Designed miniproteins, single chains, continued (5). Designs and how they scored, part 88

Each design is a single chain, and the fold is of that chain. pLDDT is the mean over its residues in the fold that is shown.

## One batch from the design tools (miniprotein)

Design m19233
Fold by ESMFold2-Fast:
Structure m19233 (fold): chain A 72 residues (1-72)
Amino acid sequence: MVPVDLGVPKEFATNEELRAAAIAGLDAALAAGQITPATAAAAKANFEAEAAYHPGAGGKVASAGVAGLAAP
């Protein structure tokens, strides 16, 4: 295996780009019969929720919430 430099992920693109790519992938998988409509709908709803919560940073805000607010 050869290590390759993909460049800095820069939050791995914006949340909008990630969501659009993921939804396009789900649509393609649904069209190909790889997943059910129910699975696609649930995943799309999940991406909507994640896009609103994570603009492109990953899980650190959720971890901060758990660490800072979960133990009152």
Scores: mean pLDDT 56

Design m19234
Fold by ESMFold2-Fast:
Structure m19234 (fold): chain A 86 residues (1-86)
Amino acid sequence: GTKELVERIKKLAKEVADIAKTGTPEQAVAAIDELADLLKTLFPSAKEKIDELRKEAIKALAESKEEAVKKIEELAQYASEALEKM
């Protein structure tokens, strides 16, 4: 159901955030892109906003790991809220 999918999105976002903290920049970008692609598949109508948040997360990664984690969490939160409105 919706609740289980929200929890799955949150778990994936945590895994992506951990890669952003511990992995290479290339691994972090790939993980963020994979998360965004999954979310765009689930929410085709939200593709533009998901791509905007993805770009912000990748940009934040160049600035700090803490900012990248916040942006990854914002991407997951947006998707979770979009799912709850369906």
Scores: mean pLDDT 81

Design m19235
Fold by ESMFold2-Fast:
Structure m19235 (fold): chain A 81 residues (1-81)
Amino acid sequence: MNEGEKEALEELKKKFEEAIRLAEEARRAEAAGDLERARRLREEAERLFEEAKRLLERTVPPEKRTKELEELERRAEELLA
């Protein structure tokens, strides 16, 4: 793995983690009755998730995808369902 691939993997992990955090905050805002904040947070999480998915498909072949990265993608997708 070269340095560029390592940087791409770290960027992907960061984007998926941010999407997860925003999606979790959206759920908390919804539970608190702040529907406008929940909607904005969910939209931001969806944008980050789609950006991360595009970056993943462009830069990381399936053989180089770590289980950690796959778990983060799955968790983000589940929270945004």
Scores: mean pLDDT 80

Design m19236
Fold by ESMFold2-Fast:
Structure m19236 (fold): chain A 80 residues (1-80)
Amino acid sequence: SKEETEKKIKEIEEKDKKIGDKISEALLKGDYEEAIKLLEEAIKWLKEVKKEHEDDPEVKEYAETAIYIYEDALEKLKAA
């Protein structure tokens, strides 16, 4: 249902925010190794979310968008 999808997206957003806060803290400290590790863990988690919710296109699209953002950030950090 739309309500179940919205609830799931909200749960993912809350966890994503906490992960993003930790990545930001690592970057502010100049801890690029920790930031890379957190990004890799976030991407892995989101890929699992996408696989678990293959039947929910809105959850899948959210996860794919978040994966794209984190993979882009990871590539840029590794190139620095």
Scores: mean pLDDT 85

Design m19237
Fold by ESMFold2-Fast:
Structure m19237 (fold): chain A 94 residues (1-94)
Amino acid sequence: VANDLAIKGIKLANANKLDEALALFKKASKLGSALAINNLGVTLAKKSDLSAALAQFEAALAAAPDNPIILANLASVLSNLGKAAEATQLAEKA
């Protein structure tokens, strides 16, 4: 169920229906899907909510600590927030 919601959210995000994608990713993330939590962060970053995106990528990394996609996304948001040293360390792990 969580992965099905995340897949539907990805299709909506690819169609640039960010608010609809956000609603599905929020529902899937409550079910504990690291994929959904990561995609929630990506969607929030596309809406320029970098602080909320950072919190979601940190939560996704806690659920999947060695996932290179999550590490890369976390590094990207940290770079956009001006946290270059933290971004560099995470990018080296990705």
Scores: mean pLDDT 75

Design m19238
Fold by ESMFold2-Fast:
Structure m19238 (fold): chain A 82 residues (1-82)
Amino acid sequence: MEEARRLLEEAERLAREAAEAAAAGRYGEAARLTEEAARLLEEAARLALEAGAISEEEAEAMLARARELRELAARLRELAAA
């Protein structure tokens, strides 16, 4: 469970860094950071579920949030290409 918490904290930090990069117009960097945050959130959900620390419903909610982050990353990449 400690590892899952660490991954969640890292995902939150990367999401904040992504927001700062986007605010500075660095959309490509923001997209990369957002995508990495999504990957860490997916890994945290998997580990927490395997450890029995969260329900399947909670894991599905975390994975849905990660999918939303991946969709955001795709839009940020479109902005970087514009």
Scores: mean pLDDT 86

Design m19239
Fold by ESMFold2-Fast:
Structure m19239 (fold): chain A 66 residues (1-66)
Amino acid sequence: MVELSDEERQRLIEEVRRELERLRREGAPESRILQGELALRVLEDPSKLQEVLEELEKLRAERAAL
């Protein structure tokens, strides 16, 4: 697997933040914005991966109920 340096990880964090800002500006669905925020959380703290996966599963279940 490719391991990210701290500099590469920081660059990805900035890219995700920029994309989230664009999505918010364009009025993207709240669920889409939340998914991006969860991805950003994992990039900032990989130990949060399990927590993020649980939140993504919850979002998918909510969408399936609509």
Scores: mean pLDDT 71

Design m19240
Fold by ESMFold2-Fast:
Structure m19240 (fold): chain A 60 residues (1-60)
Amino acid sequence: MLDEMLREMLKKLEEMANKSKEANSILDSGFSEIDKRLEEKKKNKKLLEELKKKLEELQK
C-alpha cells in the first residue's frame, strides 16, 4: 500500500512537471516560429527590392 501510494504521488508530480514543461515548450516554440516567419518576410522583402531594382535598371 505505501509503495503504491508513493508511485501514485511520483506519477502525479511527473505529470504536473510535464504540463509545466509543455506550457514552456509551447511558448518557446511560438517565439521561434514568429522569429522564423519574420526572417522569411525579410528575405522575401529583400528579393522584391532586388527584383524592383533590376526592373528599374532595365527601363533606363
Scores: mean pLDDT 70

Design m19241
Fold by ESMFold2-Fast:
Structure m19241 (fold): chain A 59 residues (1-59)
Amino acid sequence: GSPEEIARLGDEASRRGIELEEQAKKVEEEDPSKKEEVQKLREKAGEFLERANEEILAL
């Protein structure tokens, strides 16, 4: 792939990770009983952020 395409994919993954973390915070604030749902959202956010870091390092 082109460096521009790799950078764009990294940016997209980073944005999605941040969005999922925001969602997890909202769910946690609105309904603390949904601990498992919050954990799943945080895990998914972590996966996207990890992928974004890998893509950035590949540049």
Scores: mean pLDDT 77

Design m19242
Fold by ESMFold2-Fast:
Structure m19242 (fold): chain A 59 residues (1-59)
Amino acid sequence: SAEERRREVEERVDRELEEIARRRGWSEAEIRRLLAKSWQEKLDLVLQHQADEMLAKLS
C-alpha cells in the first residue's frame, strides 16, 4: 500500500515538475533527468519552484 501511494504521489509530482520545467525553459534532456530523480528530490524541486513562483507573483 505504501508503494502504491508513493507511485501516485510521484506521478502527480512528475506531472507538476514537467510543467514547471517547461515554464522555466528547460531542455527535454533535463526534464527527463528530473523525472528520474528520487521522490524526495522531486518534492523538494516542486516546493522550491512553487515558493519562487509565489514570490515572483507578489509585487
Scores: mean pLDDT 76

Design m19243
Fold by ESMFold2-Fast:
Structure m19243 (fold): chain A 61 residues (1-61)
Amino acid sequence: SEEELDRLNQEIADAVRNGDLEKVVELAKEVGLDPKEIEELFRKDPKKAAIVISGAAQEKV
């Protein structure tokens, strides 16, 4: 739903802003992404990781 998507996007933005790797990995798992791949991506390019997780959230909810 739109409300769930808005909430997920806010949580993703907050986790990336705070550098909270554990939360980023948790959110990735919730939207069906591989946590290992997202962990590696976040370490190299946090902004790209946020975009990938947000894109998956849009397709999942």
Scores: mean pLDDT 81

Design m19244
Fold by ESMFold2-Fast:
Structure m19244 (fold): chain A 70 residues (1-70)
Amino acid sequence: MEKLQKIFSEVLGVEPVGPDDDFFDLGGDHGKALTLRKKIEEEFGVKVPLSTLYENRTISQLNDYINSQK
């Protein structure tokens, strides 16, 4: 959870970021979504499809997805 919150903050350039905050509501766009995917793959070893990212927009949802892939 904490590492993913840090990645969201770094990609979006905003803090604080909470577990229920929507990535796109915080100003995320397609380019930032690509950067988020890359950082998740680098940090967790999990490749997140763009479609999955659009369906799992909060830190909580995305954390659950990442944990299910480990």
Scores: mean pLDDT 80

Design m19245
Fold by ESMFold2-Fast:
Structure m19245 (fold): chain A 91 residues (1-91)
Amino acid sequence: LIEEVEELLKKAKEAIKKGNYKEAAKLLIEAAMKLMKLAENQEELNRAIGLTLRAIGVLIDIEWGADPEKIKKELERLLKEMEELLEKIKK
């Protein structure tokens, strides 16, 4: 499960770099849902739920034609926060 999240985050980073924002958003939704399964306490679970909802919001924004630069910035922010949560869970 940890290795699956690491692979999803790596693929999301690659998708962001290539401008494949819809694919990146889908990968981050899957990563955040797996982080919910890895959560060891209520704080980590709440953080993973929040990240999942935000990633879904980005996917909706993409479908409704939001500014690509704004989308890229939010995807990069989500990726960083998911990487930070994963490192906390691994400790």
Scores: mean pLDDT 85

Design m19246
Fold by ESMFold2-Fast:
Structure m19246 (fold): chain A 78 residues (1-78)
Amino acid sequence: MKLYELSEEELKEFNERVREVLAHTDAATATLPAEKAREVVARVVGLIIRAMGYALEGNLEEAREALDEAVAYAEEAA
């Protein structure tokens, strides 16, 4: 497995983006029934895990795209 050494700045940017995705998901699911909210959260978490995988491989553009997809999915589900 190829591990990419993220710079402190890259890691901080990635962590802030993950926090933004989680905040958007929370806002988007606030009005949904618990079952539906749970399904949306599970999919968003899956996309965040995928983004983390890309970041660890040095694929920062793919990682960003996966996080953007997570936000879009949460907004579409609301």
Scores: mean pLDDT 76

Design m19247
Fold by ESMFold2-Fast:
Structure m19247 (fold): chain A 63 residues (1-63)
Amino acid sequence: SEYDELLQELRDLFRRKLANGEMTNEEKIKYLELMLKLAQLRNADPETIERIQKELEKVKKEN
């Protein structure tokens, strides 16, 4: 399922973060995009979705 695929991608991203100590801006963008997709698939609160979207836009602007 898309949910399982996104979870696996998130785990792989987290593992890379641990190995490198910190996330790059590109990794933060990918992480937030995966978090947004997971929140949408789980039918999360509108506030949660908006918060992730705003953070994603902020990081994109700073790149």
Scores: mean pLDDT 77

Design m19249
Fold by ESMFold2-Fast:
Structure m19249 (fold): chain A 80 residues (1-80)
Amino acid sequence: MIERILEQAVADPDTDVGVALAEIAYAISLIEARHTKDPEEQKKLLDEAIEAFRRAAERSTSPEVRKTLEDAIKKLEELK
């Protein structure tokens, strides 16, 4: 799910929409991680989310969208 949102965040020519989509993808990842009670499954979900965000950040041509994605990666790593 978040991978499609991240693809749209990177592809959207509107920077504000791209930032909003990146923030939505982060919120979804946070909710899924917080509702996962199994530590191994939680770590797997966080690792998969971080990888998806890293790929999106590498592909982003917008500095503001890239910064939002990088800030999200930092927050997701802190949840491990």
Scores: mean pLDDT 85

Design m19251
Fold by ESMFold2-Fast:
Structure m19251 (fold): chain A 69 residues (1-69)
Amino acid sequence: SEELEREAREALRKAREYIERGDFRGAVDHLNKARALAEKLEQAGDLDTASKIRREVEELLRELAERYS
């Protein structure tokens, strides 16, 4: 679970970097990776961590929608 959390945090960090440099595709790819890792965390029983990661993914997707609307 700690490994999955670390990977999810890294994917979120990379997504933010892609957003900052205007790489929409790179951002979406890494947000999808973070979402998949959150699903694995949920399956492993880390419901709180999975919920927090999903919330950050949704917030970053909203930011993308506002910037590229």
Scores: mean pLDDT 86

Design m19252
Fold by ESMFold2-Fast:
Formats: C-alpha cells, sequence, structure tokens
Structure m19252 (fold): chain A 56 residues (1-56)
C-alpha cells in the first residue's frame, strides 16, 4: 500500500469513525484538501480517495 493511501486511510478512519454517513462525502473532500496540503500529487490524491471510497 502506498504512503498516500495509508495516510488517507488513517485520516479517514480517525475522522469518520465518529461522523454520520450523510457527512462522509464532506469529509472525503476535507481529506482530499488535507492530502494536497501534505504535498501529495494530484494523481496520488485521486488514487487515495478512490481507494477509500471502494473499501468503505
Amino acid sequence: MSKVVQAALNFYKALFGDVPEERKDEYLALLEKYLRSQGYSDEEVAEAIEYVRKNL
């Protein structure tokens, strides 16, 4: 698993564990902004977001 996917899963699990399902799309958008702010490329961010959506 790539570092960006690992970071995304850790962030998503920590933040979304206590969040209602109807708010998860808002938090996925926040995750995308977070990963971009950490210096990940557009391709890496897209891969991580897609992975999180497919596995949750």
Scores: mean pLDDT 74

Design m19253
Fold by ESMFold2-Fast:
Order: C-alpha cells, then structure tokens, then sequence
Structure m19253 (fold): chain A 55 residues (1-55)
C-alpha cells in the first residue's frame, strides 16, 4: 500500500501542468480521502509538508 507521501507525490506529478486552483482542489480531495481511509490528519499534514519541501 503506497504511503501518504507517495500518493501526494503522485498527485503532484499527475497535475504538474495544471493551474494552481486545480492542483489545490485535487490535493484537498486526496487529503479528505486519506482521512476517510483512517490515516490520522496529523500524519497527512506531515506528508503534505514533506512532499511540498521536496518541490
């Protein structure tokens, strides 16, 4: 099962050429999905921070 970081990284790659608004909306949907799957919100937030720092 891919980690939250890997899923967020894949989302950024998929939406690399998308406008910021669309990337933001896609990320928001992924975050909600991860939380619904039982990933703690704190872990999701840390994963987002780590992926953003790599960019």
Amino acid sequence: MPSPEERIRALFEEHRDAPREERHAALTRLVSELVEEGVPSEEVSLAVQRVVAEE
Scores: mean pLDDT 77

Design m19254
Fold by ESMFold2-Fast:
Structure m19254 (fold): chain A 76 residues (1-76)
Amino acid sequence: DEVIEIIGEAARKLDSLGETELAAFLYITRGIAKIIPDPKEAAEFAIRVLENLLPRASKEAQPILQEAIDRLKSLL
C-alpha cells in the first residue's frame, strides 16, 4: 500500500533526525491508516494529520512532512 509506505518512509527519516515524538505520531498515523479499507480515505486521513503536524515541526522536519503530504496528494 503506497499510503503506508509513504508514511513509514517519512517516520523513519524523522526518527533518523532525532525527531522521536514526531516520528511516533507518524507511526500511529500509519497504524490507523492500515485499518482504513479505502486507500483514498486512508490518504485523506494521513494528509490531515501531517498538515496539522507541519506548523509544529522543526525546520529540518518540515521538508520531510511536506514531501509526504505532496506524495499522498498525488494518490487522490
Scores: mean pLDDT 85

Design m19255
Fold by ESMFold2-Fast:
Structure m19255 (fold): chain A 78 residues (1-78)
Amino acid sequence: MESVEKAREALRAGDKDAMRQAVNEAITEADKLEKEGKYLEAYKVYSEAARIARQMGETDLANELDKKAKEALEKYLK
């Protein structure tokens, strides 16, 4: 999960622009994982992206990512 590593590094540096870019990359990665049927991996990526967005104060984005994570988990459980 290269996007998650970038997000973690950006969070450490306090670089909000880099964190936002890394969150967007994580969304793209999770969307690809969902299309590949890797719902558990997609759930994990969306969940971590939501956590980082919340730490950035981007509450609306974090809520949207939490919703995407729950949808991926529901597909995994079916």
Scores: mean pLDDT 79

Design m19256
Fold by ESMFold2-Fast:
Structure m19256 (fold): chain A 55 residues (1-55)
Amino acid sequence: SELEELNRLLGEITRAILEGDWERAAALEEEAKARFPERAEDIDGYVADVRQSVS
C-alpha cells in the first residue's frame, strides 16, 4: 500500500514534468518526501532523472 502510494505520486510528478508544470512537480516532490522521508534521496534521484530526460 505504501509502495503503491509512492509509485502513484512519482507517476503524478512525472506527468507534471512532461506537461512542463514545474511548480506542480516541485510541490508533489515535497509532498512525496514529507510522506516518505526514508525515501527522500530515491525520490530526488528519480525526479532528477526525469527532468534530465526532458531537457
Scores: mean pLDDT 84

Design m19257
Fold by ESMFold2-Fast:
Structure m19257 (fold): chain A 78 residues (1-78)
Amino acid sequence: MEEEKRKEVEKEVEELLERGRELERRGEELLARAEELEKNPEQAEEAKRLREEAWDLYMEGVKLAMEAVIKRLEFKKE
């Protein structure tokens, strides 16, 4: 019984981590674009916006990773 529940929890954890990795990759793409835009002073505001969007995506990815860690820890305590 516990082994099947453990596999189900691990699958949910893996799905959360995969979603987090996707958001981190999108954040990295936005950061790369922001760095290119920063080379032009006229686009500094747009570059700042892209950096803020990248940070928001990164933080969302971190939250999903934390949810995965908490889910694993709560299962270990039960």
Scores: mean pLDDT 80

Design m19258
Fold by ESMFold2-Fast:
Structure m19258 (fold): chain A 70 residues (1-70)
Amino acid sequence: SAEYKELQERLMKLHDEFVEIQDKLTEEEAEELKKLLDEAQDYIENKKPIEEVKKILKELEEKLKKVKEK
């Protein structure tokens, strides 16, 4: 559906942001972000409720923002 495509595009953008800053992350930060990326991808692939996908994407966005503000 259109909603899951939009969520997948958001996840891809967040993944690209993660890759660009990956070398500046601590091991703990990288593992935490990788776990959220993997969970979000799994949620989309298994067509979890849209609100659950949005929630994990928001958490991922917030953690990326924090590590960028180092």
Scores: mean pLDDT 85

Design m19259
Fold by ESMFold2-Fast:
Structure m19259 (fold): chain A 65 residues (1-65)
Amino acid sequence: MEELIKELEKALLEGDFETADKLEEELTKKLNELEKQGKLEEAEKYSEKLTEAVKKAGEKLKAKR
């Protein structure tokens, strides 16, 4: 999970949006699996980390505008 989030942030920062889309899809599937297993608190923590990583990468890319 955390490794995939880190890889997603790197892909976004490098402008590799195709890889970023694939990683985001994989992360979403894993989060859904955690929710189905009743690991709601763990799923929420990773969802929050994912949102924060995407936001930080987006802010850095916007600064390059």
Scores: mean pLDDT 78

Design m19260
Fold by ESMFold2-Fast:
Structure m19260 (fold): chain A 85 residues (1-85)
Amino acid sequence: SLVEEVKEKVKELIKKGKEAFEKGDYEKAIEYYQKALEVIEEFEKYLRDVLNYAIPPEDLQEIEKLRKEAEENLKKAKEALEAAK
């Protein structure tokens, strides 16, 4: 389903961001986390405009959790990049 494809894509991007962060590539980590948030933003727009949020509440909760994880990791990556200068 589209919901599962979006969740898997976001999880993949967050995983790649974490891997880049662990390698000290903070710029690449930032790019992956920003891409994850862009995927979520586009999907939330689709939920609002097309599906009228007609998906299971569990899927909405998981997407919100993934958004928060991406936002928190993005903040950490930006702070690490600034400290590395």
Scores: mean pLDDT 85

Design m19261
Fold by ESMFold2-Fast:
Structure m19261 (fold): chain A 65 residues (1-65)
Amino acid sequence: SKLVLPPVSEEELEEYTAEMAEILKTEPETVAAAKITGLQIRMIGDGASSEQIKEAVARAEAEAA
């Protein structure tokens, strides 16, 4: 089987998830959406995969619920 290392570390992914969750809890919906988009762009710049970005958003939404 081919092993592929994730583009960002699990620690970095957890940091992004925590920031997104806090934004979702503290900001109005429109501001939260803009800030989350900004974090997704930063994740892309850091080399995050689409799956890592999707996972961070899903975890953040679960934590904000």
Scores: mean pLDDT 78

Design m19262
Fold by ESMFold2-Fast:
Structure m19262 (fold): chain A 75 residues (1-75)
Amino acid sequence: DSAVKELEKDIEELRKLAEKIENEEAREKVLEAAEYAEKALEAYKAGDYEKAKEYLGKAVELLKSVKEELEKLLA
């Protein structure tokens, strides 16, 4: 399942990215986004695609809120 593998990889990359963030609030939000992505993955594996979308949406919202810090690391 390509979606499962991609999400697992994205969760790992988010956690690695968080280690490079010096700002505590931004780091915490990236880690929280990774946790929501993990919840989305579990919901997807359980066949609850609506819940998976909801959790993934929350992860994206958190990442958008720290956009400036992410841009510094991904530029």
Scores: mean pLDDT 79

Design m19264
Fold by ESMFold2-Fast:
Structure m19264 (fold): chain A 66 residues (1-66)
Amino acid sequence: KTYRVTLTGSVTQKIGTVLRLIGEEHVEVEPLSEDTYRVTLTGSAEQEAATIAALRAEPHVTVEEL
């Protein structure tokens, strides 16, 4: 499934979130702008749910299903 992730926090927070996503297995990250990313999850439904829940729990992170 594909999601649009928008990061509105500090530069340090944005870098931390991006590095975490890039480090995950079965996660593809494509930059759309400096603070907006297309995230494609190719793992199990359980892994997808966990990744999205973690992103939605982060302050200054917006997740939208595409």
Scores: mean pLDDT 79

Design m19265
Fold by ESMFold2-Fast:
Structure m19265 (fold): chain A 83 residues (1-83)
Amino acid sequence: MKEELKKKGEELKEEGKKAYAAGDYERAAALYEEAAKLYEAAGDLKSAAEAYGNAAKAARAAGDEERARELEKRAAELDKKAK
């Protein structure tokens, strides 16, 4: 179960990366956030923190500073727990 969640998270992370490269920042933010939630559910807090960080970067690029700050805060909390 957890391995399957992590695999799904990796797939969504790659799709988010492609969306970001294409300039679809809102879509990239949503995909990275979904990947982060799956990593978090799998107990992979490091990958979850990285994905939330990427989601924040995409949200900021889309002009959503409020969402970016919320995602950055979540990433920092998980990164602290992962270390």
Scores: mean pLDDT 85

Design m19266
Fold by ESMFold2-Fast:
Structure m19266 (fold): chain A 68 residues (1-68)
Amino acid sequence: SEREQLLAFAGAAYQLMLSDPRVTGADIAAFIEVVIEYQTDPSISPAEARARLEALLRAAGVPVPALP
């Protein structure tokens, strides 16, 4: 499902962020906030959540995982 694909993407992205010395605690907090908002707000689609997470990765200089 699109939800399962998003959660797999989020897990991979989170591991990349944790391993990158350029990533700050504020970057991690922003990432977690998007994941929580996706889980609690039914108006947020998997595609919208993914776009927000990808934007956070790019802003932090972290590579975007090439997952479906």
Scores: mean pLDDT 85

Design m19267
Fold by ESMFold2-Fast:
Structure m19267 (fold): chain A 72 residues (1-72)
Amino acid sequence: SKTDEAIALGESGDESAVEPLVALLRDADPETRQAAALALKKIGHPSAREPLRALLSDADPLVRQYAAGILE
């Protein structure tokens, strides 16, 4: 699943995973968006900050909570 892909990308810790994970932040499945947000936090790349900030307005309350926790 895309959720499993997001988790695997986050576990890689590789900078090359940032672009695919940012794309997954726009997925229709809120579980996939949650996994992508957590994966981007794990990698810690500054280019993820702006895409993660957009998730503060997400339709899913858990996605919003995760984004807020990641961004402070």
Scores: mean pLDDT 80

Design m19268
Fold by ESMFold2-Fast:
Structure m19268 (fold): chain A 78 residues (1-78)
Amino acid sequence: SMARKEELEKQIEEIEKEMERKSKENVEEIKKLEEEEKKNPDLPQEEKRKRVVKATADALRSIGDLIQKLLAARKQLR
């Protein structure tokens, strides 16, 4: 039905907006970590790497969940 298509299109738009917001937040978080590393040159390199890896992994997981929701909603529009 047209009503179902409109509901799915709204869900897709909301997911896309959430993905854009999360992407911007993730980029900003990584930039903050890089600036903190510049301010703390004595911080062990291994610890710096672990912080960036964790932030990146958390970001990918968050975006991955949204991608799965987006794909599921788009599949229903076919």
Scores: mean pLDDT 80

Design m19269
Fold by ESMFold2-Fast:
Structure m19269 (fold): chain A 63 residues (1-63)
Amino acid sequence: FKLSEEQKKEIIERLKKEFPELSEEQIRKGIELMLESKIDEAKKIFTDEQLKKISDLIIEVLT
């Protein structure tokens, strides 16, 4: 799967609204790790709640 830059920006904006402590760089890394199915790596830098939101937003922008 490949996300457009506009889809990534939408995910970043929506995640920053829910989790203002996350930087744009952290969110971009989370998207990359989730798309590569590197769940164990993603769990080291994000909470389960944050990862669930990233996953949900990726599914939403792809649908």
Scores: mean pLDDT 81

Design m19270
Fold by ESMFold2-Fast:
Structure m19270 (fold): chain A 75 residues (1-75)
Amino acid sequence: GGSAEVRARVEELLRAIEESDWPAGLKARLVPLVASLMEAADDAAALEALDTLGKIEDPEELLRRAQELAARLVP
């Protein structure tokens, strides 16, 4: 499991996604990918990934980047 810092950053990003006006289907795809970053083996890499994802304004780009990062970081 991730550190308390990783968990806090995941919870912040998940809250931002839930509070967005984005389509429900997109949120349903994003939530499990972002949450899976808590399972990353490297906390520093997970935090860098979460910082990167938090700066993305476009929902489709966020989904693509979340898929790429989860595939790389989550065992």
Scores: mean pLDDT 82

